# Ledger of designs, part 40: designed miniproteins, single chains, continued (4)

Each design is a single chain, and the fold is of that chain. pLDDT is the mean over its residues in the fold that is shown.

## One batch from the design tools (miniprotein)

Design m13365
Fold by ESMFold2-Fast:
Structure m13365 (fold): chain A 73 residues (1-73)
Amino acid sequence: SELEREVEELNREATDLLLDPSVSLQEKIAYIDEVLKRLEELAKRASPEVQLLIEMTAGVLEIAKAVLEKELE
């Protein structure tokens, strides 16, 4: 589905940005916040299967954000 494709694209873009050493920790955290907000909007329109994919993706990004925030200490 188009919605599933958008979630997969967001996951790919997030992975690429998070692994880019030229991007600052603060920029990575800000990007994660933007993606999480977009995933919340997509979840409102998603099928149960796509909702599960969104929840899994959001969970991984929330963990990544917590790790990056600790690195700023």
Scores: mean pLDDT 84

Design m13366
Fold by ESMFold2-Fast:
Structure m13366 (fold): chain A 55 residues (1-55)
Amino acid sequence: MEEEIRRELERLEENTAFGKKSVQEVVTNEQVAQEIIDALDAMLARRKRELAEQA
């Protein structure tokens, strides 16, 4: 049970990390980059909470 949740979380974290790196590479405006990164972090945090509730 924990293993399945951990695998899904790791995949989400990897995808989110890739998204954040892409934003940093293409978005030169610090304010815009931060807004997008914050949105990605919020989505990841929400999903982590959902998975934790299932554990």
Scores: mean pLDDT 76

Design m13367
Fold by ESMFold2-Fast:
Structure m13367 (fold): chain A 77 residues (1-77)
Amino acid sequence: DEIELEILRILAEEGEVPLGELVEKVKERLGASTEEVARAVQRLRDEGLISLSVDPETGEEMVSLTEKGLALLKEKE
């Protein structure tokens, strides 16, 4: 869907992005709610299109694009 594709585009443009910043960027671009973005992030993670990790120094959740996610984005564009 459009929210999932926008998440993949942001990650392709920016690389690894803090989850909070990713949510705000998607909300700004698409007018989506925090809940809708969170649901899309969970679906993308479950599909193996994105990866979530915790920065051990800051405790911040970081989101990155996987090879599979990049391939899907290129197919959709």
Scores: mean pLDDT 80

Design m13368
Fold by ESMFold2-Fast:
Structure m13368 (fold): chain A 94 residues (1-94)
Amino acid sequence: MRKEEMEELLKQLKENATEETVERLKELLDEEYERILAENPDLSEEERRELEYGVELAKRLLETYLKAQKEGLKDAEQVELLKAAHAELEAEAA
């Protein structure tokens, strides 16, 4: 369910980036982070910090991508930001 919603929101972000889409993706990232922690209570402090860092980076990239879209930055730059965010989410989902 949440994975399918995240995939749909990422598709929407690629087609038309909005603040609502970015905020919803951030909420899903927070929910996924909490779920991973709950399912893996034996994670080391280092592993937890790396996971938290990854989530924060993904959120930051989403905000940067939204800003780039609003400011009319180059397509290549927008695509690279989206690829980075998608790659991080794919790695966390695996």
Scores: mean pLDDT 71

Design m13369
Fold by ESMFold2-Fast:
Structure m13369 (fold): chain A 98 residues (1-98)
Amino acid sequence: SLEKARERRIERLLELLKKAQTVPDSIIDEAYKILKESYKKLNRENFLKGVETAYELIKNKVSEEEAREILEKYKDDLDFLNGMEAFLERVLNLAKRK
């Protein structure tokens, strides 16, 4: 069902956020620069908002409760959630290579 798919995505994004918060700031900043430069010309405002929101949540080390509230607010905004996930996966992939 769509509701189960949404809840699974929220739990996945929360787990990615938790892991990404343990990554060094230099790698987090590199991931943010890459995605911001790659997508700024494509006029994907909600995707970029998702990238920026994930970046801020990691940098500020917000609680799981606060992150969950944001994910619940945007649970139907696929472009926003895709932006968050793309950023978080980029952070974790860069961390594995360095």
Scores: mean pLDDT 85

Design m13370
Fold by ESMFold2-Fast:
Structure m13370 (fold): chain A 104 residues (1-104)
Amino acid sequence: NEFTEPVARILVLLGVPEERAKEAAERLIKLLEEGNLGNIPKVLREFGVPEEMIEPAAKVLYIVFQETETLEEAEELAERIERGEIPEALSEEDRELILRRLAE
């Protein structure tokens, strides 16, 4: 799946270990294909995202899966997050948690 790489990049930024990020991305894309996005938090927890990051990370992935229609848009979103440009649709508290993690 062409979206596996940009989703995996975002997952590393959100706390998934790099060696597990591709598997996590494939699991999350399968949830999208099945229409089962409610299980995203469970998968994030399974793949090692810290508990305090689960809700902000799930919200970022909802934005990726709902608002990006092309591979290029998904790649651009990953690059923007890497630069600290967190989607404004997230709460200020969720954005601060993600930015703090990126700074570490």
Scores: mean pLDDT 81

Design m13371
Fold by ESMFold2-Fast:
Structure m13371 (fold): chain A 61 residues (1-61)
Amino acid sequence: GENLAIGLLQEAGLSREEAEEVVRKIKEGTPEEEIIKFLQSHGMSERQAKQVVDAVKELLK
């Protein structure tokens, strides 16, 4: 669910507002590469960002 996705993003180091932004981008169909780039700009490695995006997408099903 969405609340679990937000919680996972916050555990990965994002603020609540940043986590909500990532969830919104995924729901709007933003390309995965753009979301990864956003996460990297907030301190994540490319590998970590990919893992987080995949986990969030699974939680939003």
Scores: mean pLDDT 84

Design m13372
Fold by ESMFold2-Fast:
Structure m13372 (fold): chain A 68 residues (1-68)
Amino acid sequence: LAAQRRREELRRLQQELVKEMTKIANGENVEENTERINKILEEMLRSGYVTQQDVDNIKIVVDDLIKE
């Protein structure tokens, strides 16, 4: 009932993604934070907020961060 609320929720989820990715980049609890990121992405895709391509792009960035 709220396209605006859905955009706000999406932005919040995106901010949570950036926060978790920053923790991984800093070497903090990489496994736990990767799991959190995967759950956030799954929720975003499930809710129709993002496309599969968006999810795939973010996962590539996360995988690169994990390698460091």
Scores: mean pLDDT 76

Design m13373
Fold by ESMFold2-Fast:
Structure m13373 (fold): chain A 93 residues (1-93)
Amino acid sequence: KAEELYEELLKKFREAGKEAALKFLELLKKYFPEEFEKLILLHAEKKGEEELEPEELKELEEFAKGVEEALKYAAEGKVEEAEKALEEFYKKV
C-alpha cells in the first residue's frame, strides 16, 4: 500500500507539470518538513539501498492519504487550493 501511494504521488507530480509540482513541493517542505524527508527515505528504500521500519512505512501511507486531496489540486494546477488543503490537514494533525 505505501509503495503504491508513493508511486501514485510521483505520477501526479509528473502529471501536474513542472511549475505546479515545484510549488507543491515547496508547500510540502514548508508545512511538513519531516514527512518530506521520510518521502526521500522511502525513495532511497525503493532503490534497495535502505529499509524503513514498518511503523515508518505506515506513517508515510497515512500521510500520503492525508495529502492526496492537496496533491489532486496540485496535479490540476490549482496550487492555491492545494495550499488550503495542506493547511487544513496540518491543523487537524
Scores: mean pLDDT 60

Design m13374
Fold by ESMFold2-Fast:
Structure m13374 (fold): chain A 70 residues (1-70)
Amino acid sequence: MIELPKSPEEIVERLKKMLEAGVPEETAIHHAVVLYAGLENRELPPPVEITFDEAKALLEEYLKEHGIEL
């Protein structure tokens, strides 16, 4: 599925659906962070690969900025 989310809420809903479908949490969180970075035109740290812990922290900060909870 090639549909890009248009809001932080859509990213959270996609994350929830991935987790419900049995996608590993690490994979789901990384995917959500990449989608959020693209949506807000934020750059991922070079070389563009980030750890799971860094991805989770970035996602939590992005959600806090928009007043959204996981």
Scores: mean pLDDT 62

Design m13375
Fold by ESMFold2-Fast:
Structure m13375 (fold): chain A 61 residues (1-61)
Amino acid sequence: MKEELIEEAKKAAEAGDYDKVRELFLQAGATPEQADNIVKAVKAGASPEAVALAVRYILEK
């Protein structure tokens, strides 16, 4: 389910689990470049809510 993947990505970002964030974005259909950009944003302090919005955008597009 889309919502399950979004929630997992949010939790991984909250935990600082960068490998899991990257993996979940690739599962959602993100390119490696998109996934790397999201990990960079999380490392820079992007909110879990921003990560959830980003993965939703990938899943909807």
Scores: mean pLDDT 80

Design m13376
Fold by ESMFold2-Fast:
Structure m13376 (fold): chain A 71 residues (1-71)
Amino acid sequence: TKEFAIIAKDLKTGERTVVGEVTVADDVKTKTVTATYKGIELTVTLDVVTGKSEAGVKDGIALSAVDKSLL
């Protein structure tokens, strides 16, 4: 399994906050995660194979997923 932290970044302040965690099975290639930060609902799509995420951006907040082994 791979563990990812879901990070919300405030694009005005640069502040990063952990808003969730997701554990993904080894056979999963992509995972979509929805999280809420300061009342704003955002979605990030994670490519588990490459460890890259497509950040959801809404109302000055960006969501990303980060492999916990890199933290």
Scores: mean pLDDT 75

Design m13377
Fold by ESMFold2-Fast:
Structure m13377 (fold): chain A 89 residues (1-89)
Amino acid sequence: MMVYYSEETKRLNEALRKGMAVARELIEADREGVPDEELKRRLLELGVPEEEAEELVRRRREIRRNAPSEVEREAEFVFLGLRYAVSLL
């Protein structure tokens, strides 16, 4: 029986780590007011595939349009990071 750091647990932890890195980058980019092109570059540097990076940039535009409060946008960015983590499983 695999009970400590099974391959499934390692994959889940790596996916969550990558998702949270994406969430942090989205939050920092929002705070800094960086343009879409710069955000896409930063996401690619984190190892996000180009299609996923473009989707995240598009989602940021929707969030900035629909969520005027910084706290609400941060919650949405955390959700996007978790969604990205799930896509890696």
Scores: mean pLDDT 82

Design m13378
Fold by ESMFold2-Fast:
Structure m13378 (fold): chain A 78 residues (1-78)
Amino acid sequence: MKEEIDREVQEGIADLVAAVIGNLARQGKVDEAIEFLDRVVAKWDPETARHLLERVLEIAEKLGNTKLAEYARQRLAA
């Protein structure tokens, strides 16, 4: 059960981080959003990082933020 709780917590944190990145992008702070995303992805495990990148891509596409969407797609392809 600890593994299940840890997974749920990690995914919940990833969703919150994705929301913060989306808010930065909405404010026109796209470079700050990308820098924050890069720092977080570098520190997190590959599965949680992938979940975050997928959530960020969804948000970026919904916002029409091409730069953020392209960055997330590039990271998901790596």
Scores: mean pLDDT 80

Design m13379
Fold by ESMFold2-Fast:
Structure m13379 (fold): chain A 85 residues (1-85)
Amino acid sequence: SSYEKGVKETIKLLEELVDEGVTPERLEELIAELEKLAEEYPEARGAIGGAIGALENMLEHKVPPERVKEGLKELIERLKKRLEE
């Protein structure tokens, strides 16, 4: 489904950020990519929007990279659970 594809692509992009390393510039780039992804997969817009909100919150509060990495891992696990249920 469009929903499943959108959520899976979101998970992939989040996992890539965790692997490549977290910087404010990469967070801003990911937010822009997720906004585009929400346009490509409208059925997943709610789930992708939730991810965008979490990333924006991390960026606004200038969360340290190690804490952002943990928050991204938690977000990935929540999105994976949404695909299972």
Scores: mean pLDDT 85

Design m13380
Fold by ESMFold2-Fast:
Structure m13380 (fold): chain A 97 residues (1-97)
Amino acid sequence: SASTPEQKEEMRKKLLEEIKKILKEYLEKVKKGEKISEEEKEKVIAAISRYVYLKALEAGMPVEEAQALAEKVYEELKKMKEEELVEEAEKVLKEIE
């Protein structure tokens, strides 16, 4: 791509901060027993899938393979029970922190 290494790192850092915020807000709501909307669930699933994509790219995976992996993870997360999605969100948050 036409982006500089510095621009890519800055964008990556911003995306990780956004993912972290989404996961923290989700886990806080679940902890308080608040009802999670389908929109919020979709947002969490998208955030985790985006994180997997970013990690795959950092590991040197080709863009097409990283995209396919992220899509597979997205579909698997959509089928998860709330308990399982919470565990996945906690794991991702620990890796970012």
Scores: mean pLDDT 84

Design m13381
Fold by ESMFold2-Fast:
Structure m13381 (fold): chain A 73 residues (1-73)
Amino acid sequence: SNLEEYDKLIDEIAELVKKLSPEQYEEFKKKMKEAQEKIKKWLDENPNATDDQKAELSVKVLKELLEELKKIM
């Protein structure tokens, strides 16, 4: 399910974030802000989105964020 995938992605990101230097963490915070802005824009464009569609977007954005995190490391 999207929720199970979301939980696994959050846990993986959290574990990797603990390993970041202060400089890597500042770079990652910029990527987190970009991810939040993408979600906000999508929600503004999709006001009738279902919870399942919102969960699917969240999983997609977290996968992209995890890829960016691995590039910073």
Scores: mean pLDDT 86

Design m13382
Fold by ESMFold2-Fast:
Structure m13382 (fold): chain A 73 residues (1-73)
Amino acid sequence: MDGAEEAEKAAEAGKKSGTGAGAATSAHQRMLAGIRHGVPEAGAKAAEEAAKAAKGKSGQDTARISMERARLA
C-alpha cells in the first residue's frame, strides 16, 4: 500500500518532463529484470526498445491533437 505517493510523484515528473522520466524509469526496470533473470544483454536491448516505443507514442498523441484542432479551426 505504501508507494502510491511515489508512483503519483513519478507520474507528475514524467508529465512535467513530457515522457522522458517515465520512459527512463521503464527502461531501467527492464534492464534490472534482465539482470535478475540472468539475461542482462536481453534486458538492456528490451530497455532501449521500450524507450524508443514510449517516445514514439507520445509524439503520435501530440500530432493527432494538433491535426484535429487545425481541422476544426
Scores: mean pLDDT 54

Design m13383
Fold by ESMFold2-Fast:
Structure m13383 (fold): chain A 78 residues (1-78)
Amino acid sequence: SSRREEAKRHAIEAVDAAYEGDYEKAIEHIKEVLEHGGPEVAAGTIKAAIEEARRAGRDDVAKKLEEWAKEQGLKLPG
C-alpha cells in the first residue's frame, strides 16, 4: 500500500539521520513512520535508529531516541 511504502521510506531516512547524528531529522521521520506505519513499525524503526546511532558513536542521539520512545509510550522490541 502507499502508506506502507511511505512508512518504509521514512524509516530508512530516520535510521540514516540517526547514524549522521541528526536527532531532529530522525524524529521528524520517526513521526511519519508512526503516522503511516503505526506504533509497532515506529518502535522497530527507533530500535534500528538507536543501534545505528551507537554504531556511529552518536551515544547522545541514541539516548535521546530511547527517551523519546519512553515519552511516547512506545515499547521497543527486545
Scores: mean pLDDT 88

Design m13384
Fold by ESMFold2-Fast:
Order: C-alpha cells, then sequence, then structure tokens
Structure m13384 (fold): chain A 72 residues (1-72)
C-alpha cells in the first residue's frame, strides 16, 4: 500500500507536468510580446523547479536515491 501511495503521488506530479507542457505549447504557439514571454517563461520555470523538487522528495522517501539525485 505504501508503494501504491507513492506511485499515485508520482502520477499526480506527472499529470501536473503534462498540464504545464500543454500550457507552454499553447503560449509558444501564440505571438506574445517579449515582456509577456519573459513573464510566462519565468513562471513556468518556477513551476518546473517545484515539480523537480517534489519528485526528488518522493524518490528519497521511497529510498530511490539514484533517481532522486537526477532531480536535484
Amino acid sequence: KKEEEYKRDLEGIDETEAVLDRQRAAYAATPLSPEEKAYFDSLFEDQRKAIRDAKATLYEKYGNKEEAEKYK
């Protein structure tokens, strides 16, 4: 059950990442001003960092140090 909980949490993070990928693709296809582009790029980078940190934490919690190091 603990392993199932961990995998569900990781799937949730993967779904969040997929949503961000779709949002980034939509913005990349839209002609934005340089200022707007910089703002959204910064926002998406902050969210990407949060996702990486969350993945690292989950992998460490599960004991998978090798995978966790990839996200630090």
Scores: mean pLDDT 76

Design m13385
Fold by ESMFold2-Fast:
Structure m13385 (fold): chain A 86 residues (1-86)
Amino acid sequence: MEEVKELIDKVLSVKTEEQRKELAAEFRQKADEYEKKIRENPNLSPEEREKLFDLLETYSAIATLLEAGQFDKAKGLAEEVKKALE
């Protein structure tokens, strides 16, 4: 959870094209890691699967928006996620 909040805060503080590209790659990598855990771990509890799926969906959505250069939409989604984590 602390890691999620830190990454979301990075999205909200993005100022440069370079920072956007780095964050897009970071969110994509995290999404891929969560997807791999869901696919390759048959022993995940239903609760663990739901949590990983929520993280996958969130990170994938932000990565897609950042990759598309849609800063305002990415920041809007990040703000919604940050409120949900409060």
Scores: mean pLDDT 79

Design m13386
Fold by ESMFold2-Fast:
Parts: C-alpha cells; structure tokens; sequence
Structure m13386 (fold): chain A 80 residues (1-80)
C-alpha cells in the first residue's frame, strides 16, 4: 500500500472517529519510516477534524513508538 493511500485512509478514519483504524495506520507509517510525512499530515490536516478521541489516540501511539518530538509538535498545535 502506498504512503499516499495510507494518508487518505488516515484522514477518512479521523473524520469518522474510527480510533482503532487511526492507531493502526499511524503505527504502519512509523514502521515505514514515514514519520516526517506523518508529522506534516498531523499538524496540517488533523486539526481540521477536531476530534479529541482521535488526537489523544495519535498522541498515545506516537509516545509508545518513541516519536516524542512529533507528539510535542502536535500538542503545541492543539494547545492553541
């Protein structure tokens, strides 16, 4: 599956509040070493959906996978 397809599916899952699918796609992007692409999506696209459940799920997955810098950037974006 391409990175662009994963990002499209991630956007749809976030819009639908499908937390388990969001967690799986974020983990897959980290496993593919696409953290920079994921970070750009999270700071630009994810705030549009404003789902607290999805945001918290993404932060948890990032922290569990040692992506603290990306998690910190996401927190700043959502903290105003």
Amino acid sequence: MSVSTLLELLGQAAKDDDVPTVEQIVKQLIALDQVETLELFLVTTLPVYKSAAVINAVLKVLEENKQQATADKLRVVFAE
Scores: mean pLDDT 77

Design m13387
Fold by ESMFold2-Fast:
Structure m13387 (fold): chain A 80 residues (1-80)
Amino acid sequence: MKEQVLKELEELAKELGVELPERPSLEFIRELLEAAARREAAPEELEEALEQAREMAELAYTVLTDLEKAKEILRERNAA
């Protein structure tokens, strides 16, 4: 699931000619998805597509951040 999200973001970034960082920020993910939405959406649906892109960016960032937080918790408990 989390690996799938990262892979989809990487493929989208390649199509837009942008390099995906190892740990993308929420701002980066949002800009990437908004750029894709602006390119594909009809003018009538643009605002709705941008709103969906922002929600998807927050979900993707949460999924990636939760994995890093889980790794940090495990690392801290193992170091105690």
Scores: mean pLDDT 73

Design m13388
Fold by ESMFold2-Fast:
Structure m13388 (fold): chain A 84 residues (1-84)
Amino acid sequence: MEKERKELEEAFTNVAPENYEELPESAQLLVEAGISLEKFLEMVEILKEVAEGKISKEEALERLREELGLPEELIEMIRKALER
């Protein structure tokens, strides 16, 4: 967990330096939910496509649920984060 958490924090810092204060807590929640680094990186890639306007928020949430198998609680949390 500790090594995986650190790796997630470093990956977060590299892709979203603007969110310094929230990133450690978000990464910790993902690790506590049992999300692997591999699934987390796929999730970040999907969210990046939303940020670039390539897919809608709804399409991203559908992919996270159906392709990655994320729990509903985590999907709701991501949905709210995308809404700010």
Scores: mean pLDDT 64

Design m13389
Fold by ESMFold2-Fast:
Structure m13389 (fold): chain A 80 residues (1-80)
Amino acid sequence: MDEEIQRAVDEANELIDKGELDKAIELAMKYLEQGRYPLAGAILAAVASKLGRDELVEKAQYAAMNNDKELLKKIIEELK
């Protein structure tokens, strides 16, 4: 679990560092659709952190921990 989350965050950070922020968000959406809420939340937290949206980092981590699909969807809409 933790190793898989770290791998997803590393992949998201590589996309963010390349300026491919939309692809990082798309990766989070893919994991959300697959029911992998901890992975989706970890990626969204990485994206929010890069954008300086600290409030969304906390929300993404909370949503991931609680498997809150609806909150994760709202975070994606806020990052558009």
Scores: mean pLDDT 82

Design m13390
Fold by ESMFold2-Fast:
Structure m13390 (fold): chain A 69 residues (1-69)
Amino acid sequence: MDEERRQEAVRKLGEGIRLLQRAEAGDRSALPRAREAAEEAIRLGEGVSDRITESARRLLEDIRELERR
């Protein structure tokens, strides 16, 4: 259970990072999807991996910063 949840959190974190990179390249339509992926990574990582949860929170901060530009 926990390992499956950890793998899912890693996958969502990776999806969020890729979507953020896409948005940084000019496709701002990827921002809402990146935010959703980061939020899911936080939820899935909670209680399973503090490292994943922290990384996902930093990703969410980066997404919010780009949204303000």
Scores: mean pLDDT 84

Design m13391
Fold by ESMFold2-Fast:
Structure m13391 (fold): chain A 55 residues (1-55)
Amino acid sequence: EEERRKRIKQVLLDAAKELQDLGYPKEKIIELVKRQAERFGLSDEDIEELIKAIN
């Protein structure tokens, strides 16, 4: 579970970086990452970490 969560977080961070490179606004990227993280069953804590890393 821990390893799986770490991999999911990494994939989402990589996706966020790709979207930033494509010129998507930060607000939109955060919304997309949050939605995907929720679908993967990540905790609110993990979602907050992802948002902080993007900001």
Scores: mean pLDDT 80

Design m13392
Fold by ESMFold2-Fast:
Structure m13392 (fold): chain A 99 residues (1-99)
Amino acid sequence: MEEAIRQVRENPEEAREALARAARAGAERILAELGPDNPVAQEAARLLLEAAEALLAGDLETAIAHLEEAAELLEEVDPEFARLIDALRESVRLLKEII
């Protein structure tokens, strides 16, 4: 977290790209864990990919909203993964406060 904050002060675009890559990795993970035909996995992956696109566009508010929806959806099926997505959402909120 501290290393990420320092990087954000020097290059905020790079920080957004790193968070977008994490969201995309999350989408890949949930599809692998629950299966690509699982409707919950499909919806969660869609939300995580939309969050990644919002991060790349600099729309941090939209990214936070999509990550929140994904975490809520995953809480019933994979609470550990839901917590990781919530941590990613908190990282985006910290980024918004720094810039």
Scores: mean pLDDT 81

Design m13393
Fold by ESMFold2-Fast:
Structure m13393 (fold): chain A 68 residues (1-68)
Amino acid sequence: SAEARERLIEILRDLGFTEEEIRELLAMSEGKQLQKVIEEARKKGLDRSEILRILFELHELLQEIRRG
């Protein structure tokens, strides 16, 4: 949905991705998207539980976007 896409972009922006990086990332497979998110979250110093919470939310949002 449009709402799920907007929420996904908000999370990526909060993690420090630029608008250009977000466009490129959204063209990638889910696995590569999650990999890039893990890399940036680690650079930001987020702990394992924070990273897992973000990954679960992103997974759910990506599933919702793929449903329409």
Scores: mean pLDDT 83

Design m13394
Fold by ESMFold2-Fast:
Order: structure tokens, then C-alpha cells, then sequence
Structure m13394 (fold): chain A 66 residues (1-66)
């Protein structure tokens, strides 16, 4: 739904800006699987940007199916 997509986009923006804690908190009302993927994406962005982007893409696909 639109609200969940907006929350995911805000979370991704915060994670890319290096604010992983705020990015994870922005997913608080999303599905638990999406929250896990976003947490992993935030961790991955610190080590491998491409891996972080892949995990973020998986989270987007899950939100589309909710």
C-alpha cells in the first residue's frame, strides 16, 4: 500500500545517508520480513553498497506484495 511504500522510501533514504538507526525505526509499521531486510540492508551499506542495494530491492518487492 502507498503508506508502506512511503515508509520504505524514507527508511532507504536515511540508511543511504548513514543514519541506520533512524532508517530501521522508519520501518516500524512494515511487515516483519521487510523490517529484517531493511536492517540487513543498513548493515550491508556499511561494508558493500551493492549488497545493501540488493537487500533494499528485496524489501521493495515484499512491500509491493503486501
Amino acid sequence: MKEKREQLEEALKLIKEGNRVAGTAATYSLDSEVQMLMSKAGQAYLEDREEGEKLAAEAKEKVEKL
Scores: mean pLDDT 68

Design m13395
Fold by ESMFold2-Fast:
Structure m13395 (fold): chain A 89 residues (1-89)
Amino acid sequence: SAEKEELLKKLKEIQELIERLREAEKESPEKTIEVGEELLKKLEELKEFVESLPDSVLPEEDKKKLLKQLDGAIEQTQKKIEEAKKKLE
């Protein structure tokens, strides 16, 4: 389905951004903020997309598990951005 293909595409984009954030954390606080904010935006977009998916594409149990994982990733990304911003003060 088009929705399943879009979900896989968004998950791949998130994985690539997580790897970029890991490398950015080794480089500078400025790059960590830049990549972290991009990742945060994509995580929030994916969360909204997942919430909109019908049970025929993603069953309710799997949807709840994925949303919980996304909420955790959002929280961790926000913390990394805040810590990087503190280093620039």
Scores: mean pLDDT 88

Design m13396
Fold by ESMFold2-Fast:
Structure m13396 (fold): chain A 77 residues (1-77)
Amino acid sequence: STAAQIQKLQILRLTHQIVLNSTQYLIERLKAKAAALATSDPSRAARLQAMIAKEQEDAKLLQQHIADLDKEIKALE
């Protein structure tokens, strides 16, 4: 049924949202750590910046998947 399809998409959206929230929290923690190390250990700060960039790309993909799911849900309503 349409209602069952909407429910499955809502569960998938929630799963992606939970992962996105965790990824965003990790990014903020990595940013704080990189800032704290910028002058005392610039090499480690640079490695953390590379990790931040990777996590930001993963967050962009999750945001796109959520946006696509929102469009599918709206189309079924």
Scores: mean pLDDT 91

Design m13397
Fold by ESMFold2-Fast:
Structure m13397 (fold): chain A 87 residues (1-87)
Amino acid sequence: DKEDEERLKKLEKRLEELKKKYETEEKTPEKLLELGLEVGVIAIEAAVLARFGSEEISERARELLERASELDNEIEKEYQELVKKEK
């Protein structure tokens, strides 16, 4: 489906932009929470495409979901370390 293909491309681009922000911008608890929320939205949308998309879309969406989960775990770990230092 052309619509699912375009949705997937937008999600892939958004995840790469969020990963770039995570790597290049100053890490504060507030910024990490904002990044985590955005990654969470991408993960939800990717999960829908993985469940209901065509076989090709589903495979790519599952890969995107895995990448989003990896980034979310990195953000969470960094957030916990920053909060721990504040205590």
Scores: mean pLDDT 83

Design m13398
Fold by ESMFold2-Fast:
Structure m13398 (fold): chain A 79 residues (1-79)
Amino acid sequence: ASEVMREMMSIEAGLVLLFLLQMYQGDSVGAQIAADAILQITQLEQQAMKLKQQNAPVSELQKLKDQAQAILDATQQQL
């Protein structure tokens, strides 16, 4: 549970760094794509915290982490 949450935070950090890189380069379109991805990850993190509070199986948290990773991968491919 705690490990999965740390992995999700690392995925979010990766997107934040990608957003900052786009901003530094003056790519407003790329920055917006990264910002939209960060919002999606934030929603998944909120869902994961709720599941953790309900003592849901680690497998349910892992599914949300896998979705977060897919969003990061897709965002990197778009940029």
Scores: mean pLDDT 84

Design m13399
Fold by ESMFold2-Fast:
Structure m13399 (fold): chain A 90 residues (1-90)
Amino acid sequence: DAARARLAERLRREARMDDAEVDAYLARLEHPEVLELWAEQDRLAERGYENLSPEERAELARRGQELRSAWQEMAARQRPLAERIAARLE
């Protein structure tokens, strides 16, 4: 997961979080609902965007929007932890 790896690297370098703190933060973002949306998006993406029908492209776009919304909702639920991370970046 490239996005997870980039976030982990940023937390280590910029927020000076240790591995245990990074793991705890990322575990709270890895919810079954988000993982299910990623699996569905990956299944469609494996066929290559150019090989998708207009209907399949619309479904891929809808799944991408659902995944983004799920991540945003999870981030809102993790606000106290996000505030602690923001304080470390000051």
Scores: mean pLDDT 61

Design m13400
Fold by ESMFold2-Fast:
Structure m13400 (fold): chain A 82 residues (1-82)
Amino acid sequence: SLPSVEDIARALAQLLGVAPDAEISVEQALAVLEELITDPELLEYAKEKLKELMKEKGKTETITVRELAEVLLEAMKKYVLE
């Protein structure tokens, strides 16, 4: 079974040394995706999902750790189902 967004957000928060609801830079978010996703097609998918999420929420420079967790969950779903 896939982890929840809350579980991923807690794990990311611990990794980054911040709170699960903390804002992080888009540069930090991209670095995390590049560290955690080794498959180049899945990484590109995750980067597009991050871009879509930021556009939907009107964000340009930062996202929350929870929002990054949502992007990672979408990448995990694609990996499992495709």
Scores: mean pLDDT 84

